Designed miniproteins, single chains, continued (3). Designs and how they scored, part 11

Each design is a single chain, and the fold is of that chain. pLDDT is the mean over its residues in the fold that is shown.

## One batch from the design tools (miniprotein)

Design m8351
Fold by ESMFold2-Fast:
Structure m8351 (fold): chain A 84 residues (1-84)
Amino acid sequence: SEDIQRSEILNTLNEIRERAKKLAEELAKKYDPQYGYAVGMAMAIDPSTREELLSMLEDEAKREQAYEKGLTAENFLDELIKAA
């Protein structure tokens, strides 16, 4: 039923958010808190981006790009949770 499907979607999104918080805390401690948090969110939402985003954080010239990707991912997750 739609109610079951919605519940499963919300559960999955909440699991992603929990993983994102844990990754964000770890990266915030190692890097700048703002950059670390945003990138942690992006990596939790799409784990395939992990290697690329970590590489971008180490490169000062690409750090802002990594941050923007993180903000986009966080906004996407928030909109999905609101829509579910």
Scores: mean pLDDT 73

Design m8352
Fold by ESMFold2-Fast:
Structure m8352 (fold): chain A 97 residues (1-97)
Amino acid sequence: ELAKALVEGDEEKLTEYIRWLLENPEEFEKGEAFEVAIRLSNLGATLEEIQKALDDFEEGLRLLAEKRGQDVDTFLERYRKAFEKGREKIKKLLEEK
């Protein structure tokens, strides 16, 4: 769902998925960013495309947190660590191919 929305630039589906993640942050902390990255890689996405998709997703989370009056910096800090781990694992996977 999320990987397809990111690849297609489907803003509505991306917003709905971000909403679900905000209500279920533990799912994102389970490596959701990494799972999205693996799925995009399996669809033939480049490292640059995957990194852009993760950056776009992070920005979407920031905007939604602001709209909901949440502490944006604290919220994003949790997800930034997940994104960083995801990017590192993608880099290793691409280096092994």
Scores: mean pLDDT 60

Design m8353
Fold by ESMFold2-Fast:
Structure m8353 (fold): chain A 100 residues (1-100)
Amino acid sequence: SKKELLIQALGDLIKEVKEIIELLKKEKDKEELQKLIEERVTVMIGAAEKLKPYDPELSEKIIAKLQEILEAVKKGDYEKAIQILEELKKYLEEKKKELE
């Protein structure tokens, strides 16, 4: 169902956001990390875009936050990137609970 697909997609995005936060907090090689995180955030944007037919408002809000994260990472502002990732994580967890 639409609901089950959204719950699964939100769960996958939550897992990915958590992993990126951990990488940003633990990794010391910031140059190599930047490229990896940019790639992973871009993949998440693609995943969020696939949600448009099911929930366009949810999709657009997730994409907007992911674009803000991508911009922060490209600028080397990892503290801001972590802050926005934590905000996105809370938003995704709230939306998943609303659907359950």
Scores: mean pLDDT 87

Design m8354
Fold by ESMFold2-Fast:
Structure m8354 (fold): chain A 62 residues (1-62)
Amino acid sequence: MAENFRKRIEELDKKVESGEITVEEAGREMYRIEQKINELKRKYSKNNDLEKFKAGLEEIYK
């Protein structure tokens, strides 16, 4: 699960370093993903609802 997020970030960093995408483009995708994950953590960790947290992660990684 965290594996998919880390892999996505590493792929974006590699593309930026090779010049295939801009830092701005990579930053937007990283920010979008991180923001959604943080919202899920805040919302569902208080309720201890792991199933909804996992469902939200799957939606983010669509």
Scores: mean pLDDT 72

Design m8355
Fold by ESMFold2-Fast:
Structure m8355 (fold): chain A 80 residues (1-80)
Amino acid sequence: MDEATREYIREVLEKGREKLRRLKEDPNASEEEIRRVEETLRRFERAVEELERAAAERAPIEKIAELGREVLELARELLE
């Protein structure tokens, strides 16, 4: 995985964790909203691990592209 991709992933993780922290501190946030963000963050972390593993194992380009799309979709959901 290239350095630009790793930097983007770190930024998304930091922003996602900050979003979760703010939701937990917000008395108007529902438990469902908190659980949704926690699950999306967990899914993002798993998708990143799978992408890194696939890249390290020289998986087919199609598989790497699929995992990359999943990471981007989860990143968009976390950053909203």
Scores: mean pLDDT 81

Design m8356
Fold by ESMFold2-Fast:
Structure m8356 (fold): chain A 86 residues (1-86)
Amino acid sequence: SNDTEEKVKLAVEKALAGDNEGAIKTFTSIKGIGPVKAQEAVDAITSEVKDYEALLKIPGVGKAALKVVVDHDVQQGIEDIKNAVS
């Protein structure tokens, strides 16, 4: 559903920005996602070594969340290269 995908994107963007509490609240607003699953998603997104497998295991959100995380990591890598050569 579009509502679920939009909430997943918002929650992932909050987690990547360091708003872990906001990310948890947004994930828990999704039907079927309780506080434990929301925490697991945030932990997977914010881990020093990205745990993409843990993220993919979250039913109804994992694939959508992984896409947002990968898109962010690629964009950050591009900016890091630009900053290194500037």
Scores: mean pLDDT 74

Design m8357
Fold by ESMFold2-Fast:
Structure m8357 (fold): chain A 66 residues (1-66)
Amino acid sequence: SEEEEKQKLFDELMRRVQEAVARGALTPEEAREIVKELVDAMNKSLEEFKQKAEEIKRRLDERLAA
């Protein structure tokens, strides 16, 4: 379902956020702001959620690569 697809992507991004914090790539405060964006996006359509998730994924990938 659409909700299951959003939840799966949410869980994947949450794992990436936790990894970034554990590696020192994100502060706990920065992680909190990203989590808030993801939670807010869960109330949107799947298409809008995917757009926000892709943006966040890119931001996380850049921080983890540095």
Scores: mean pLDDT 83

Design m8358
Fold by ESMFold2-Fast:
Structure m8358 (fold): chain A 89 residues (1-89)
Amino acid sequence: SVQRANQDRLYAMVRSQIDQMRRDAVGAHAYWPSNPRASRDRLVGRLRFYLDFVNRRIDVYSQYSTPYAAAVIGLLNDFRGQLLDMISS
């Protein structure tokens, strides 16, 4: 159906966007040198920007009771957990 096809496209697009943001976040974290405060503060700012984006997208998808919305929320929660771990390390 058109609705199924649209949900499949939406899921694939969102997954790709999350994967791109995840790679950027991991790369930025790996670049962080071993305790310069200014570099740490800048990195944390970047990770918090992604965290805000993820929280806003979870709020949007939480308005829908579809299996694909649930799957997207799962991807967003996984990325959120990874961002929080990076901020705390």
Scores: mean pLDDT 77

Design m8359
Fold by ESMFold2-Fast:
Structure m8359 (fold): chain A 80 residues (1-80)
Amino acid sequence: SEDEKRAEAVGEVLAQADGPEAGKEAGERVLKTLKSEDEEAKKKAREYAEGTIEALEAGDRAAALQHAGEAVEVAKKAGM
């Protein structure tokens, strides 16, 4: 699904920065948020995950890391 691709992009970026376990945890948290009933958290997580994908496509690793981190923080604040 599109939400799985979004979560995988966030997980991959954070795996490159902090290792495979951190990336897996981040991807799982973001995917739970994207599938949740929290419409505000879902919208914000989607926006940051899409920003992560766009930054990766542009080759902007710094922007990809910032957006991926923001997506995870949204998930954590939503209790995911």
Scores: mean pLDDT 87

Design m8360
Fold by ESMFold2-Fast:
Formats: C-alpha cells, structure tokens, sequence
Structure m8360 (fold): chain A 70 residues (1-70)
C-alpha cells in the first residue's frame, strides 16, 4: 500500500528528528512528548491494520531512543 509506504517513511523521519533532538541536548520529556504527539497523529489517519504495522515499526526503530527518554 502506498499509504503504508509513505507512513513508514514519515515514522523514519520522526525517529531521526527525535534522535537529533536528543543529541542536541533537548529535554528527554519534550522529545518523548513530541514523538508521541506526531506518532498518534500519523496513526489516527490510517486503517487498523496499517496503524498496527506502523506502531510495530516505530517500536523497533525507536528502541535505542526510548532508552534515553526513560
């Protein structure tokens, strides 16, 4: 699905932006809030199946960043 491919790219960009903010010394809580807000916006536009796929991808890719936000 083109929608799914586009959403996967948006998640990858979102993870890169979150990593960049952490590296630049932005408060981990602010980075986490930003990531959750943008991810929820993305998921709300997708079907249930597409949203589940995006969420799995985000969890796998964001795992290293999540360690710094906890």
Amino acid sequence: SEKLEKALKEVDKLIEEAEKRVEEGVDPKEVADFFHEKLNELLSKLSKEEAEEILKHAIEKAEPVSEKMT
Scores: mean pLDDT 75

Design m8361
Fold by ESMFold2-Fast:
Structure m8361 (fold): chain A 61 residues (1-61)
Amino acid sequence: MLTFEQALEEAKKRADELMAQGKSKEEVMIEVARWIMDRDDLSLEEKGRILKEIAEYLQKK
């Protein structure tokens, strides 16, 4: 879904911004996870998929 793709791109951008602020990968993952879980426009399955993608993205950095 477009909403899923947009949320994933926003999550990656937010992760990049937090990393640029000097936060650890663990702190970044916690902050992004909290932001995604607080969204009402995504299903729990979509939230889980985004968190998995962000975890993989952060491991590559």
Scores: mean pLDDT 78

Design m8362
Fold by ESMFold2-Fast:
Structure m8362 (fold): chain A 87 residues (1-87)
Amino acid sequence: ASTAEIMAHVATETAWLAVTLGEEKAREYGRIRGRGLGLSEEQIELAVRLGLELAPKFKELAEKEGEEAAVERVYEEALRRVEAELA
C-alpha cells in the first residue's frame, strides 16, 4: 500500500474509535497503529487529526447507512485529504 493509503486507513480507524471509545482513546490508539504501520510522527499526527475531524461524518454515515458504508466513505474522503496534503 502507498503511504497515503496507510495514512487514510489510520485516519478511518481513528474516526471509528472516536465515535465508539471517545476522542482520547482514538488519539492514543491511532498513534500506536500509525507507528506499527511504519508512519513517521508527522504522518501519524496528520492521519490522527484527519480522523478526529472526520469522526462526526463517520457517526452520521454509520447511523444512516451502517458502519461498513461509513468505513468505506470516510476512507475515500481521508484518502483525498491525505493525497492533497502530500502533493
Scores: mean pLDDT 88

Design m8363
Fold by ESMFold2-Fast:
Structure m8363 (fold): chain A 87 residues (1-87)
Amino acid sequence: SMEELRKRIIELSLKINELAQSRRAEQISVAAAIAMNTLEERGPDDPAAQAEVARLLALIRRLQAEETDPEVRELIAELLRLLEEAR
């Protein structure tokens, strides 16, 4: 469900920030939150919502590429998987 996906996304975002404690982790969490809010407000069938989510996922992927901690990188990969599932 969307509620379960949102909960898991929030939990992963918190864990990423707890482990990394970086501006990058903060940016990833903000991007993930905007993506989820966009899908909830506009619906997954809105092409504009899908375009915004695609842009945010691309941003998160670029930020993941700059991350050196393998545990943080794996958590970001799981976050990306859940956001794709929500689309």
Scores: mean pLDDT 85

Design m8364
Fold by ESMFold2-Fast:
Structure m8364 (fold): chain A 68 residues (1-68)
Amino acid sequence: MLSFVESVNRGIEVARSLPSLKAALELLEELREAIEQKRKDNSPTPEEEIEKAMKEVEEELRRIEEQA
């Protein structure tokens, strides 16, 4: 069974495989929005896992911005 963080990391791997930088950024923004929504909806997912997932997405977004 995949944890929430593992599922988010798989999404990041998909974004990295996309041929378009714009498409990768759009997918990462969708993942970020999904994580924020999960936090706002008082998800049963531990806050620590939500924070870790958000950090992974933010790190990938930052990396792409620095390389653009």
Scores: mean pLDDT 74

Design m8365
Fold by ESMFold2-Fast:
Structure m8365 (fold): chain A 89 residues (1-89)
Amino acid sequence: SLADILRGLAEGLREAARLGDGYTGASLADVAARTLQQAGLPEEARRLRELADKLRSYTDAGDVEGASRAALEAARLAEEAARRVEERS
């Protein structure tokens, strides 16, 4: 289901944050944004795209803490979106 896909992406984002892997985090946030855009949730998609951009920016700057924080926020948004999708189905 769409909710299961979003929860899987959230788990991947939490793992990226734990490992300090900001580029993987940004890629997962981009996938989540595209998934939500296709699901008709453009505002949630926009927020995840902004977080993907922040993840890339922090990672390019060597700010591992900033990147991890952004990845955790992206995971939280993906889980919130998963709940909204289930509640509306």
Scores: mean pLDDT 88

Design m8366
Fold by ESMFold2-Fast:
Structure m8366 (fold): chain A 66 residues (1-66)
Amino acid sequence: MELEAVVRGLGGRLLEREYGIREGERVTVSIDPNDPKRITITSRTSGVTVELRTTLEGLRELGLEF
Protein backbone atom coordinates (compact mmCIF):
# COMPACT_ATOMS: atom_id res chain seq x y z
CA MET A 1 0.00 0.00 0.00
CA GLU A 2 1.28 3.47 -0.92
CA LEU A 3 0.23 6.64 0.91
CA GLU A 4 1.22 10.26 0.35
CA ALA A 5 2.34 12.44 3.25
CA VAL A 6 3.79 15.91 3.81
CA VAL A 7 6.75 16.45 6.12
CA ARG A 8 5.82 19.00 8.83
CA GLY A 9 6.74 20.41 12.24
CA LEU A 10 9.50 19.31 14.60
CA GLY A 11 9.43 15.77 13.20
CA GLY A 12 9.94 17.25 9.75
CA ARG A 13 13.07 19.02 10.99
CA LEU A 14 14.39 15.73 12.38
CA LEU A 15 13.74 13.96 9.05
CA GLU A 16 15.60 16.78 7.24
CA ARG A 17 18.60 16.48 9.61
CA GLU A 18 18.80 12.67 9.56
CA TYR A 19 17.72 11.85 6.00
CA GLY A 20 17.76 15.10 4.02
CA ILE A 21 13.97 15.06 3.52
CA ARG A 22 12.91 18.72 3.66
CA GLU A 23 10.01 20.21 5.60
CA GLY A 24 7.01 20.73 3.28
CA GLU A 25 8.24 17.96 0.96
CA ARG A 26 5.91 15.26 -0.33
CA VAL A 27 6.89 11.69 0.46
CA THR A 28 5.55 8.30 -0.60
CA VAL A 29 5.00 5.94 2.33
CA SER A 30 5.07 2.24 1.41
CA ILE A 31 4.09 -0.42 3.93
CA ASP A 32 5.54 -3.92 3.55
CA PRO A 33 2.56 -6.32 3.16
CA ASN A 34 4.55 -9.06 4.98
CA ASP A 35 5.55 -6.78 7.89
CA PRO A 36 3.31 -3.76 8.65
CA LYS A 37 6.00 -2.37 11.02
CA ARG A 38 8.45 -2.12 8.09
CA ILE A 39 7.80 1.15 6.29
CA THR A 40 9.70 2.74 3.39
CA ILE A 41 9.63 6.52 2.91
CA THR A 42 10.61 7.92 -0.51
CA SER A 43 11.11 11.62 -1.21
CA ARG A 44 9.19 12.69 -4.33
CA THR A 45 11.64 15.59 -4.83
CA SER A 46 15.09 14.02 -4.25
CA GLY A 47 14.27 10.30 -4.72
CA VAL A 48 15.96 9.45 -1.38
CA THR A 49 14.54 6.23 0.07
CA VAL A 50 14.65 5.41 3.79
CA GLU A 51 13.50 2.18 5.46
CA LEU A 52 12.12 2.55 8.99
CA ARG A 53 10.83 0.15 11.62
CA THR A 54 7.74 2.06 12.75
CA THR A 55 3.96 2.33 12.42
CA LEU A 56 1.69 4.92 10.78
CA GLU A 57 1.09 6.31 14.30
CA GLY A 58 4.87 6.57 14.76
CA LEU A 59 5.17 8.50 11.48
CA ARG A 60 2.44 10.92 12.61
CA GLU A 61 4.36 11.42 15.88
CA LEU A 62 7.46 12.18 13.76
CA GLY A 63 5.47 15.01 12.11
CA LEU A 64 4.22 13.45 8.86
CA GLU A 65 0.82 14.80 7.78
CA PHE A 66 -1.28 12.34 5.75
Scores: mean pLDDT 75

Design m8367
Fold by ESMFold2-Fast:
Structure m8367 (fold): chain A 61 residues (1-61)
Amino acid sequence: MPSLEEVRARLEEAVATLRARGVPEESIEALRRDMEAAIASGDQEEITRTLERLEMLVEGV
């Protein structure tokens, strides 16, 4: 299970990759908002699901 620090590190790496590929800032902000909401909920399953969605988006672009 990823630590909070690991989750934030993966988010920043994904954001950097998406930004370098020219993904709109609006989409990047939405992803950051989703992850912060998941972290704030304390729901480990929701955090993991949001991370998987983020990683899939990075792979799919």
Scores: mean pLDDT 76

Design m8368
Fold by ESMFold2-Fast:
Structure m8368 (fold): chain A 87 residues (1-87)
Amino acid sequence: KSPFEVLEDSFLGLITILLSRNLLEAAEKIVEEAKKIAENRDNKEVVEQSLKNVEKTVEEVKDKLSAAEQARADALLARAREAVNSL
């Protein structure tokens, strides 16, 4: 998979977890960051900043997730980070 496919899959996974908990505002923030990445694929600094914004959004709502959902979110964020580092 391309790094951008890994990022898209990871963000979709995070959005799915947040929507399952009715955390609509957090899910919307991740959708907006995914759009920024799609529009700025050639700009690594924008991609890196968008991932940091997603990581911050997840951290802010982490206490509303179960232990299993937190572990899943952490794994998805780790995959996203590895994808960005490979750019």
Scores: mean pLDDT 87

Design m8369
Fold by ESMFold2-Fast:
Structure m8369 (fold): chain A 102 residues (1-102)
Amino acid sequence: MVKITLSGPSEVEAGSSATVTATATNIEGEDDYLVRLKVIDKETGEVLAEASKIVKPGESATVTVRVDNLEAGKTYVATATVINLKTGEIVARSKPLEIKVV
């Protein structure tokens, strides 16, 4: 079973930056996968940052994004998915990482 996890801050100060890393492990079979990391504004759904990486069977992958100038009182949500490139199926989703701006 493919596993995807997120690492990053849960709380930052207004005007600060946050760096979020997605780590995909246990890539099995013969298909290539896409690891996709997004950071969105929780209230609006606006995508602030997105990065993706193709990962081959038997490999692990890390994908990192940085978001800058975070607004006071906002909450941003990072999510990562692993997509099988042959089928288009989402095979794994991370637990969302909420970043609160204080």
Scores: mean pLDDT 85

Design m8370
Fold by ESMFold2-Fast:
Structure m8370 (fold): chain A 113 residues (1-113)
Amino acid sequence: ELTEEQKEFLKLINEAYKKIVELGDRAIEEARKRGVSPETIERLRKLMEKVINGLKEIADLVRKGDFEGAIKTLENLLKEVEKEIAQSTDPLLQRFLEEVKKIIKELLEKFKK
């Protein structure tokens, strides 16, 4: 049985997940509309999957009551997103990653209060 604290953090993670999925879907639609290469669209999909899988891992840690592990995993995910921003040369990928960074930072602040 989940505690109220676990339920609240899972709600916050689910809200972040929904925002990231919507953002990724919009970025893929814009990329297709602008005739961006299939390879760049595939990279965008893989980056979205990486972030989503990270959020799923954080949610599983919260379900286990491992809040310290959840925070550490979220901090590591933020660091990975920052690295991807630094390595990205495509403006559409860079914009997507900057918005993802903002969502992850807001989630981390809510976890730390």
Scores: mean pLDDT 85

Design m8371
Fold by ESMFold2-Fast:
Structure m8371 (fold): chain A 90 residues (1-90)
Amino acid sequence: SMEELRERARKLIEEGQNLLKEIDTLLSDPSLTPEQKEMLRAAKKELQSAIEEAQRVLDDPNATEEELRRAIGRLEMAINAAKNLIDLVK
């Protein structure tokens, strides 16, 4: 349902925002290599973009269920990529 998709999008946005905080903490770590920090910045940029897209779709009164599903899919991919990268550099 639309209500279930909207709730799922809200929870994924919250998860993504928490991951952005983790990435910012890692970016301040002097033990990480410049290459690792560039990978983290790229993941942060995509995750921020995916969160912003999902939020725009949630805030759009004309948004369709299919548009919500696409935004959710992108955000889930960005979250999974960020989690994998955080695990790799920790």
Scores: mean pLDDT 91

Design m8372
Fold by ESMFold2-Fast:
Structure m8372 (fold): chain A 81 residues (1-81)
Amino acid sequence: DIRRKIAEEFRREAERDRDFPETAALYRLVAELVEEGKSLEEIRERVREYAITELGLSEEEAQRVADTIVRRVRELEEELR
C-alpha cells in the first residue's frame, strides 16, 4: 500500500530529526494522516493548524510548512507509484 510506504518515510524522517522534537512530532502527525487516508487538502489544513497552535508559527510561515509537506507527499506518491 503506497500510503503505508509514504507514512514509513515520514516516520523515518521523524527518527532522523529526533534532536528537533517539534519537527519530529510534525512528521509523525503527517504519517498518521496519510495512513488514515486523508486528502492532500486535509493534510495541508491539519499541518497548518499544528504549525500555528503547537509550533507558534505565523499564518504565513504555517502555510509555507504545510505547502512543503504536501509537496513532499506528492513527490513520494509519484516515486512509489
Scores: mean pLDDT 82

Design m8373
Fold by ESMFold2-Fast:
Structure m8373 (fold): chain A 74 residues (1-74)
Amino acid sequence: MSLEEQKRSAMAVLIQEFVARAREAGVPTADIQAGARALVDVMDANLDKPLEEARKILEEHAERLWAELLARLA
């Protein structure tokens, strides 16, 4: 695989974990899909960065989106 494909594969695991966590918490499918798309966009915007830096940025965005989803469920 190319370096870009390797980075996408590694970061896709974080997006999959976000989706699984949100589904387990009972988040509506539409909100899960919107969150996953936003994280894919963050991933694509940061593919030019080293994997560790790109991953940290993605994790920070996932944490923010998770907090927003929990606030909507409250």
Scores: mean pLDDT 82

Design m8374
Fold by ESMFold2-Fast:
Structure m8374 (fold): chain A 75 residues (1-75)
Amino acid sequence: SLYDGPEKMPDPKVLSDKGTEYLKESLKEYPDDKEKGIKAAIERISKEEGVSSATYSGNSLIILAEDGSFIAVPN
């Protein structure tokens, strides 16, 4: 959603790269429990500046940014 945030929004590429990093690291931490790894990645990316929420759908991490855009990070 739109908000009275910083003058410059985070680069979508930065959020995509962070989502990719967190997904890879979380899956490595839970190699025998993919669902737990995915949940950990969602929790991590949801705490990033410029992120409104995150979910997992269709084998992709979906990031909803504060400006209302969304980013799909494939697994």
Scores: mean pLDDT 77

Design m8375
Fold by ESMFold2-Fast:
Structure m8375 (fold): chain A 55 residues (1-55)
Amino acid sequence: MSQEEAAREVERLTGVKIPADASRQEILGAVLEAIRRNPLSDEQLRQLEAILNAT
């Protein structure tokens, strides 16, 4: 999975806008901010972990 594909999947799952040129670290920061605002389910967290591991 590319970083661009990962960013798009994270946007779809969390609703947080991520730039197409975002680094893995920026994607991680956006994920943490999304969780802070609206806690995700265990299943959603597992999906995010799989996305991050695939980049």
Scores: mean pLDDT 73

Design m8376
Fold by ESMFold2-Fast:
Formats: structure tokens, C-alpha cells, sequence
Structure m8376 (fold): chain A 108 residues (1-108)
């Protein structure tokens, strides 16, 4: 798919928060099929996100990734808002499925 998805925001947040490597590897496989982007590009995305020091820097990395892969490009401000929204739900103890659903509904 060449469009934004809540799964990508949740993936980026989980990488930023140091989720287990085995879970990130599975997320990369699923997103590669969903986005039509090669696994190696998503692995590079994960490496760039791990170097980010703030949600804003994660948003900037996502803008660059979308531009480089001909995906739907949102502004840095939009990605930062989506990431902040997901982070708030994560801190409230919402399940990953609930966060993904909320993000998809917010995008729609």
C-alpha cells in the first residue's frame, strides 16, 4: 500500500520506545507486505528511529521515509500529532490493537 496507516505510526512509536527486537522484526515483515516497501528499507527506518531523541525527530524521519518511498506524505506536524496521540494511549495502558484502530479512525 502507498498510503499512511496507523500500523506505521504504532511501529515507529514501538521502535522509539525500544520494543523487543523479535516483535520489531515481525512488524517489519507485516508492514513490508502492507506498504509494498522492501524489508531492508523498513530495517533502515527502524535504525533511524532508534537514533531519534524526541517524537519530533521520529516525525521528521517518517516524512523523509515516505518521500523516499513515494508514499503518502504528511507534514512533520501531522506525524508528531499522530505519534503523540499514540504515545498518550500507550501510557494509558491501551492495547496495541486499540491504538492502531484509533489511529486508523483518526486518519480516515
Amino acid sequence: MKQFSGSLVLFALRVFLNAPEEEIEEDIRILSEALGVPVEKLEELAKRIRKAKSVREVAEVLVDFHRENNLRVYSVETWEKLLTFALELYKQGKSLGEIEKALVELES
Scores: mean pLDDT 78

Design m8377
Fold by ESMFold2-Fast:
Structure m8377 (fold): chain A 84 residues (1-84)
Amino acid sequence: SSLLERAEEILRELRRLAEELVYHTKLGDTTMVGILRTLMDELLRELEDIARSSDDPRIHRILEEARRVVEEAEKKVVEIEKKM
């Protein structure tokens, strides 16, 4: 399914962007952190729309994992910012 392939692509992109978000947070690059958050939010919304239009349980599992990736990245950002 093209929707499943796109969902898998979004999850891969979110994992990479999450690592970049943490890296730029450590650098104090507030501008890049803002850009990365916006991109991650847009990708997560696209994935939520895909999941809403599909009954494929694989897509719903990808959405759950994507939400976890974003939540864990934001937790790491908060912990880094507390130490700065």
Scores: mean pLDDT 90

Design m8378
Fold by ESMFold2-Fast:
Structure m8378 (fold): chain A 91 residues (1-91)
Amino acid sequence: SLKEELQNTLNQVLAENPELSRLSNQTQNNALNMVYNYSVGVGAQSLEELSQILKENKPEVLNVSEENLNSLPPDLQISVLILKKIVQENA
């Protein structure tokens, strides 16, 4: 399911960002739910479809610099990193 694919992407983001993996399960789940709700809202049924929609719509959240990313609330940081990873890995 899309939610299982997003969970796998979250797990990869947390493995690549150990500081974020120390955050509460609630914070991590909030990030996952934000990305899932966005995906459902735009009609994506797979990571490939979500990647294509993100590339076409170019939401401002994908243009966040590393410095600005570090100033975001932790759940938003994780959400942005999930979306960026989906775009990067789905060509």
Scores: mean pLDDT 83

Design m8379
Fold by ESMFold2-Fast:
Structure m8379 (fold): chain A 65 residues (1-65)
Amino acid sequence: SMEEEEARKIAVEVLTEEGLIARVEVKDGTLYVYLGASPERKEEIERRIRERLKEAGVKVELVVL
């Protein structure tokens, strides 16, 4: 869906701004971000992506692994 493409774009933009490389996938309304980082860093990136999704009005579940 267009929302899934927008969610992927948002995740990639946040990761790029943070200087991070991660695999991003969207399946059945869930955005998966596979990020090799500390638990604290993963929580920080999850918060940033979630905030950006809310600002854009994009309704997907977010999982950072």
Scores: mean pLDDT 86

Design m8380
Fold by ESMFold2-Fast:
Structure m8380 (fold): chain A 91 residues (1-91)
Amino acid sequence: ELQKKAAEALRKTAELLRKAFENSSQETRDYVTGPFLEAAELALEPSKIQDALKLVKDTLQTLLSTTVVPQEVIDAANEAIKLLEAAIKAL
């Protein structure tokens, strides 16, 4: 049950980030799309949910440290990182 809640939180987080990233460059969107799809697939397996959450968090942290992105993307990514860290701690 906790694993299902974590997977649902990851899905909702991905949808929120996708909305913020719609206003970003294609290059920025392409950078996160692959890791996010991989994380979504990992989240379908209970034993891999923590790996899925960590992958999204690491991808967002790398994006923020290496790429110039709009403030809306920075705000959404920081909010997502906090949610992902809370979910990882709860698992």
Scores: mean pLDDT 74

Design m8381
Fold by ESMFold2-Fast:
Structure m8381 (fold): chain A 55 residues (1-55)
Amino acid sequence: EGTKVAEAVQLLLKEDGSEEARKEIMEKYGFSEEEVDRLIRMIKIGRAEGAARAA
């Protein structure tokens, strides 16, 4: 069910949240700007928690 979200997250991780990655996700998967911003926020939260556990 979450395949589109998982693919978008992988693309954002590879492209480091670039403007080009955001546009590709919106075009290929039909995500709104708000949905892309939500995915970016989830990635940042996950990275912050991962860094805290690694420290």
Scores: mean pLDDT 71

Design m8382
Fold by ESMFold2-Fast:
Formats: sequence, structure tokens, C-alpha cells
Structure m8382 (fold): chain A 114 residues (1-114)
Amino acid sequence: SALLEQVRRLVARLLEEAERHFDPATVEEIRALLDALLEAVEAGDQEAVRAQLRALLELLRREGATARQWGLLAALASLAGDRELALEALRLMLSRHAPLTPEDEAALRAAIAA
């Protein structure tokens, strides 16, 4: 589906950003949560989707995620139907005071529009 394709693209981008900024152990933990999120989205299990998104937010908060990573999580959460977590991730992004790339701005606009 178009939704699943967009989720897969955001997952790939978030993982790519994680690989640039975190140690291999943290990247593998993020990968496992993203894989579980994709399975939950494909299954239509909204409770599992919310649980995996919450686990990702807490992990990224603990490890000190960049504004870009928070923006990608916000877009992913919005697309997956978790508006509350999307807004929480947007607030965390803004607290980092980092400039957005055009791609991150597009992801943020998509999250707000949903």
C-alpha cells in the first residue's frame, strides 16, 4: 500500500540518520524497534504500532537524538496515526534548536498536515 511504502521510506531514513550519529549497539536496538514497527503497521495492529513508537521515542530521548531524528520520528508517528506522539516528537525537535534540511522540513510539513 502507499502508506506502507511511505512508512518504509521514513524507517530507512531514520535508520540512516541513526547510523551516522549512534554507536552500533544503539543502531541495532533502533533497527529492532523499526522492524517491529513495520510488522505492526503491516498487521494493522494499532496498539503494537503505538507501543513501538513509544519505545523508539524513549530510546531516542535517552540516547540524545538530533533535531533531524526527532523530525523523522514525528513524520513516522503522524503517518502511522499516533498524533500525540508526533506532537511530542515535534516539541523535542524544537528543543534542539537545529536548522532543518529541506527534506526534514518536508517530513515536518507532512506530519503537521496529517
Scores: mean pLDDT 82

Design m8383
Fold by ESMFold2-Fast:
Structure m8383 (fold): chain A 65 residues (1-65)
Amino acid sequence: SAAARQAAFDALADERIREYEKQGKTSLAEALRAVRDGDVTATLTPEQREEILAFVREMQAALDA
């Protein structure tokens, strides 16, 4: 279901955010939170955008396996 896929995404995003925070990557953690929460006002740097796209691709691959 869409709700189950959203819950899986939120769980994976939360884990990745915690990992970024542990590594001191605060800007990436904030960027991923904004994307998870659908915050369209967030300004992403090219580095943040690339990292978020890589995460989304990783998530899609995992969900399609």
Scores: mean pLDDT 74

Design m8384
Fold by ESMFold2-Fast:
Structure m8384 (fold): chain A 82 residues (1-82)
Amino acid sequence: EKDKALATFARLLKTKEDPLSLPKEEQIRILEAASEAYRKAGNDELAELFDKMLEAVRDGNEEEVKKTWEELQKLIEERLKA
C-alpha cells in the first residue's frame, strides 16, 4: 500500500537511516511510491531523483544508491527549512 511505503520513507528521513538496510523489494516499493507522490505534487526534480535511485537499486549499484540518497536528503532538508 502506497501510504505504508510513504510512512516508511518518512521514518527513514527522520532517523537518517540507510535505505540499504531494507530488503531490495521494500526499497523499490518505497522509491516508486515516493516518486509518484512527488510527481503528483508537481515536484518533478525530486521525482526524477527518486527514479534515478530506483534504477540504481534495480541495477545493484550500491555506490550510486548511496550518492543519490545523500542528494535526496539534502534537497528535502533544504526545502523544509523555515
Scores: mean pLDDT 73

Design m8385
Fold by ESMFold2-Fast:
Structure m8385 (fold): chain A 69 residues (1-69)
Amino acid sequence: RTAFVSELVDRIAEISKKAKLVSPEEREKIAKEGEQLLRDAMSGRISEEEARRRLDELEKRTEEALKKT
């Protein structure tokens, strides 16, 4: 579980770096979703598989927002 949490934190940090290059509105949305994802994963509300899936979606959305900026 500790290794999994570290993976999520690192991936969220990378997404946040990319989000600095998008609009302030998209950046705020990405930050909130990343924080909520981490909370849900740490509290056991979602499985590791679901957490990774949501993280993949967040990363894809960040890349799409960056492409449109």
Scores: mean pLDDT 77

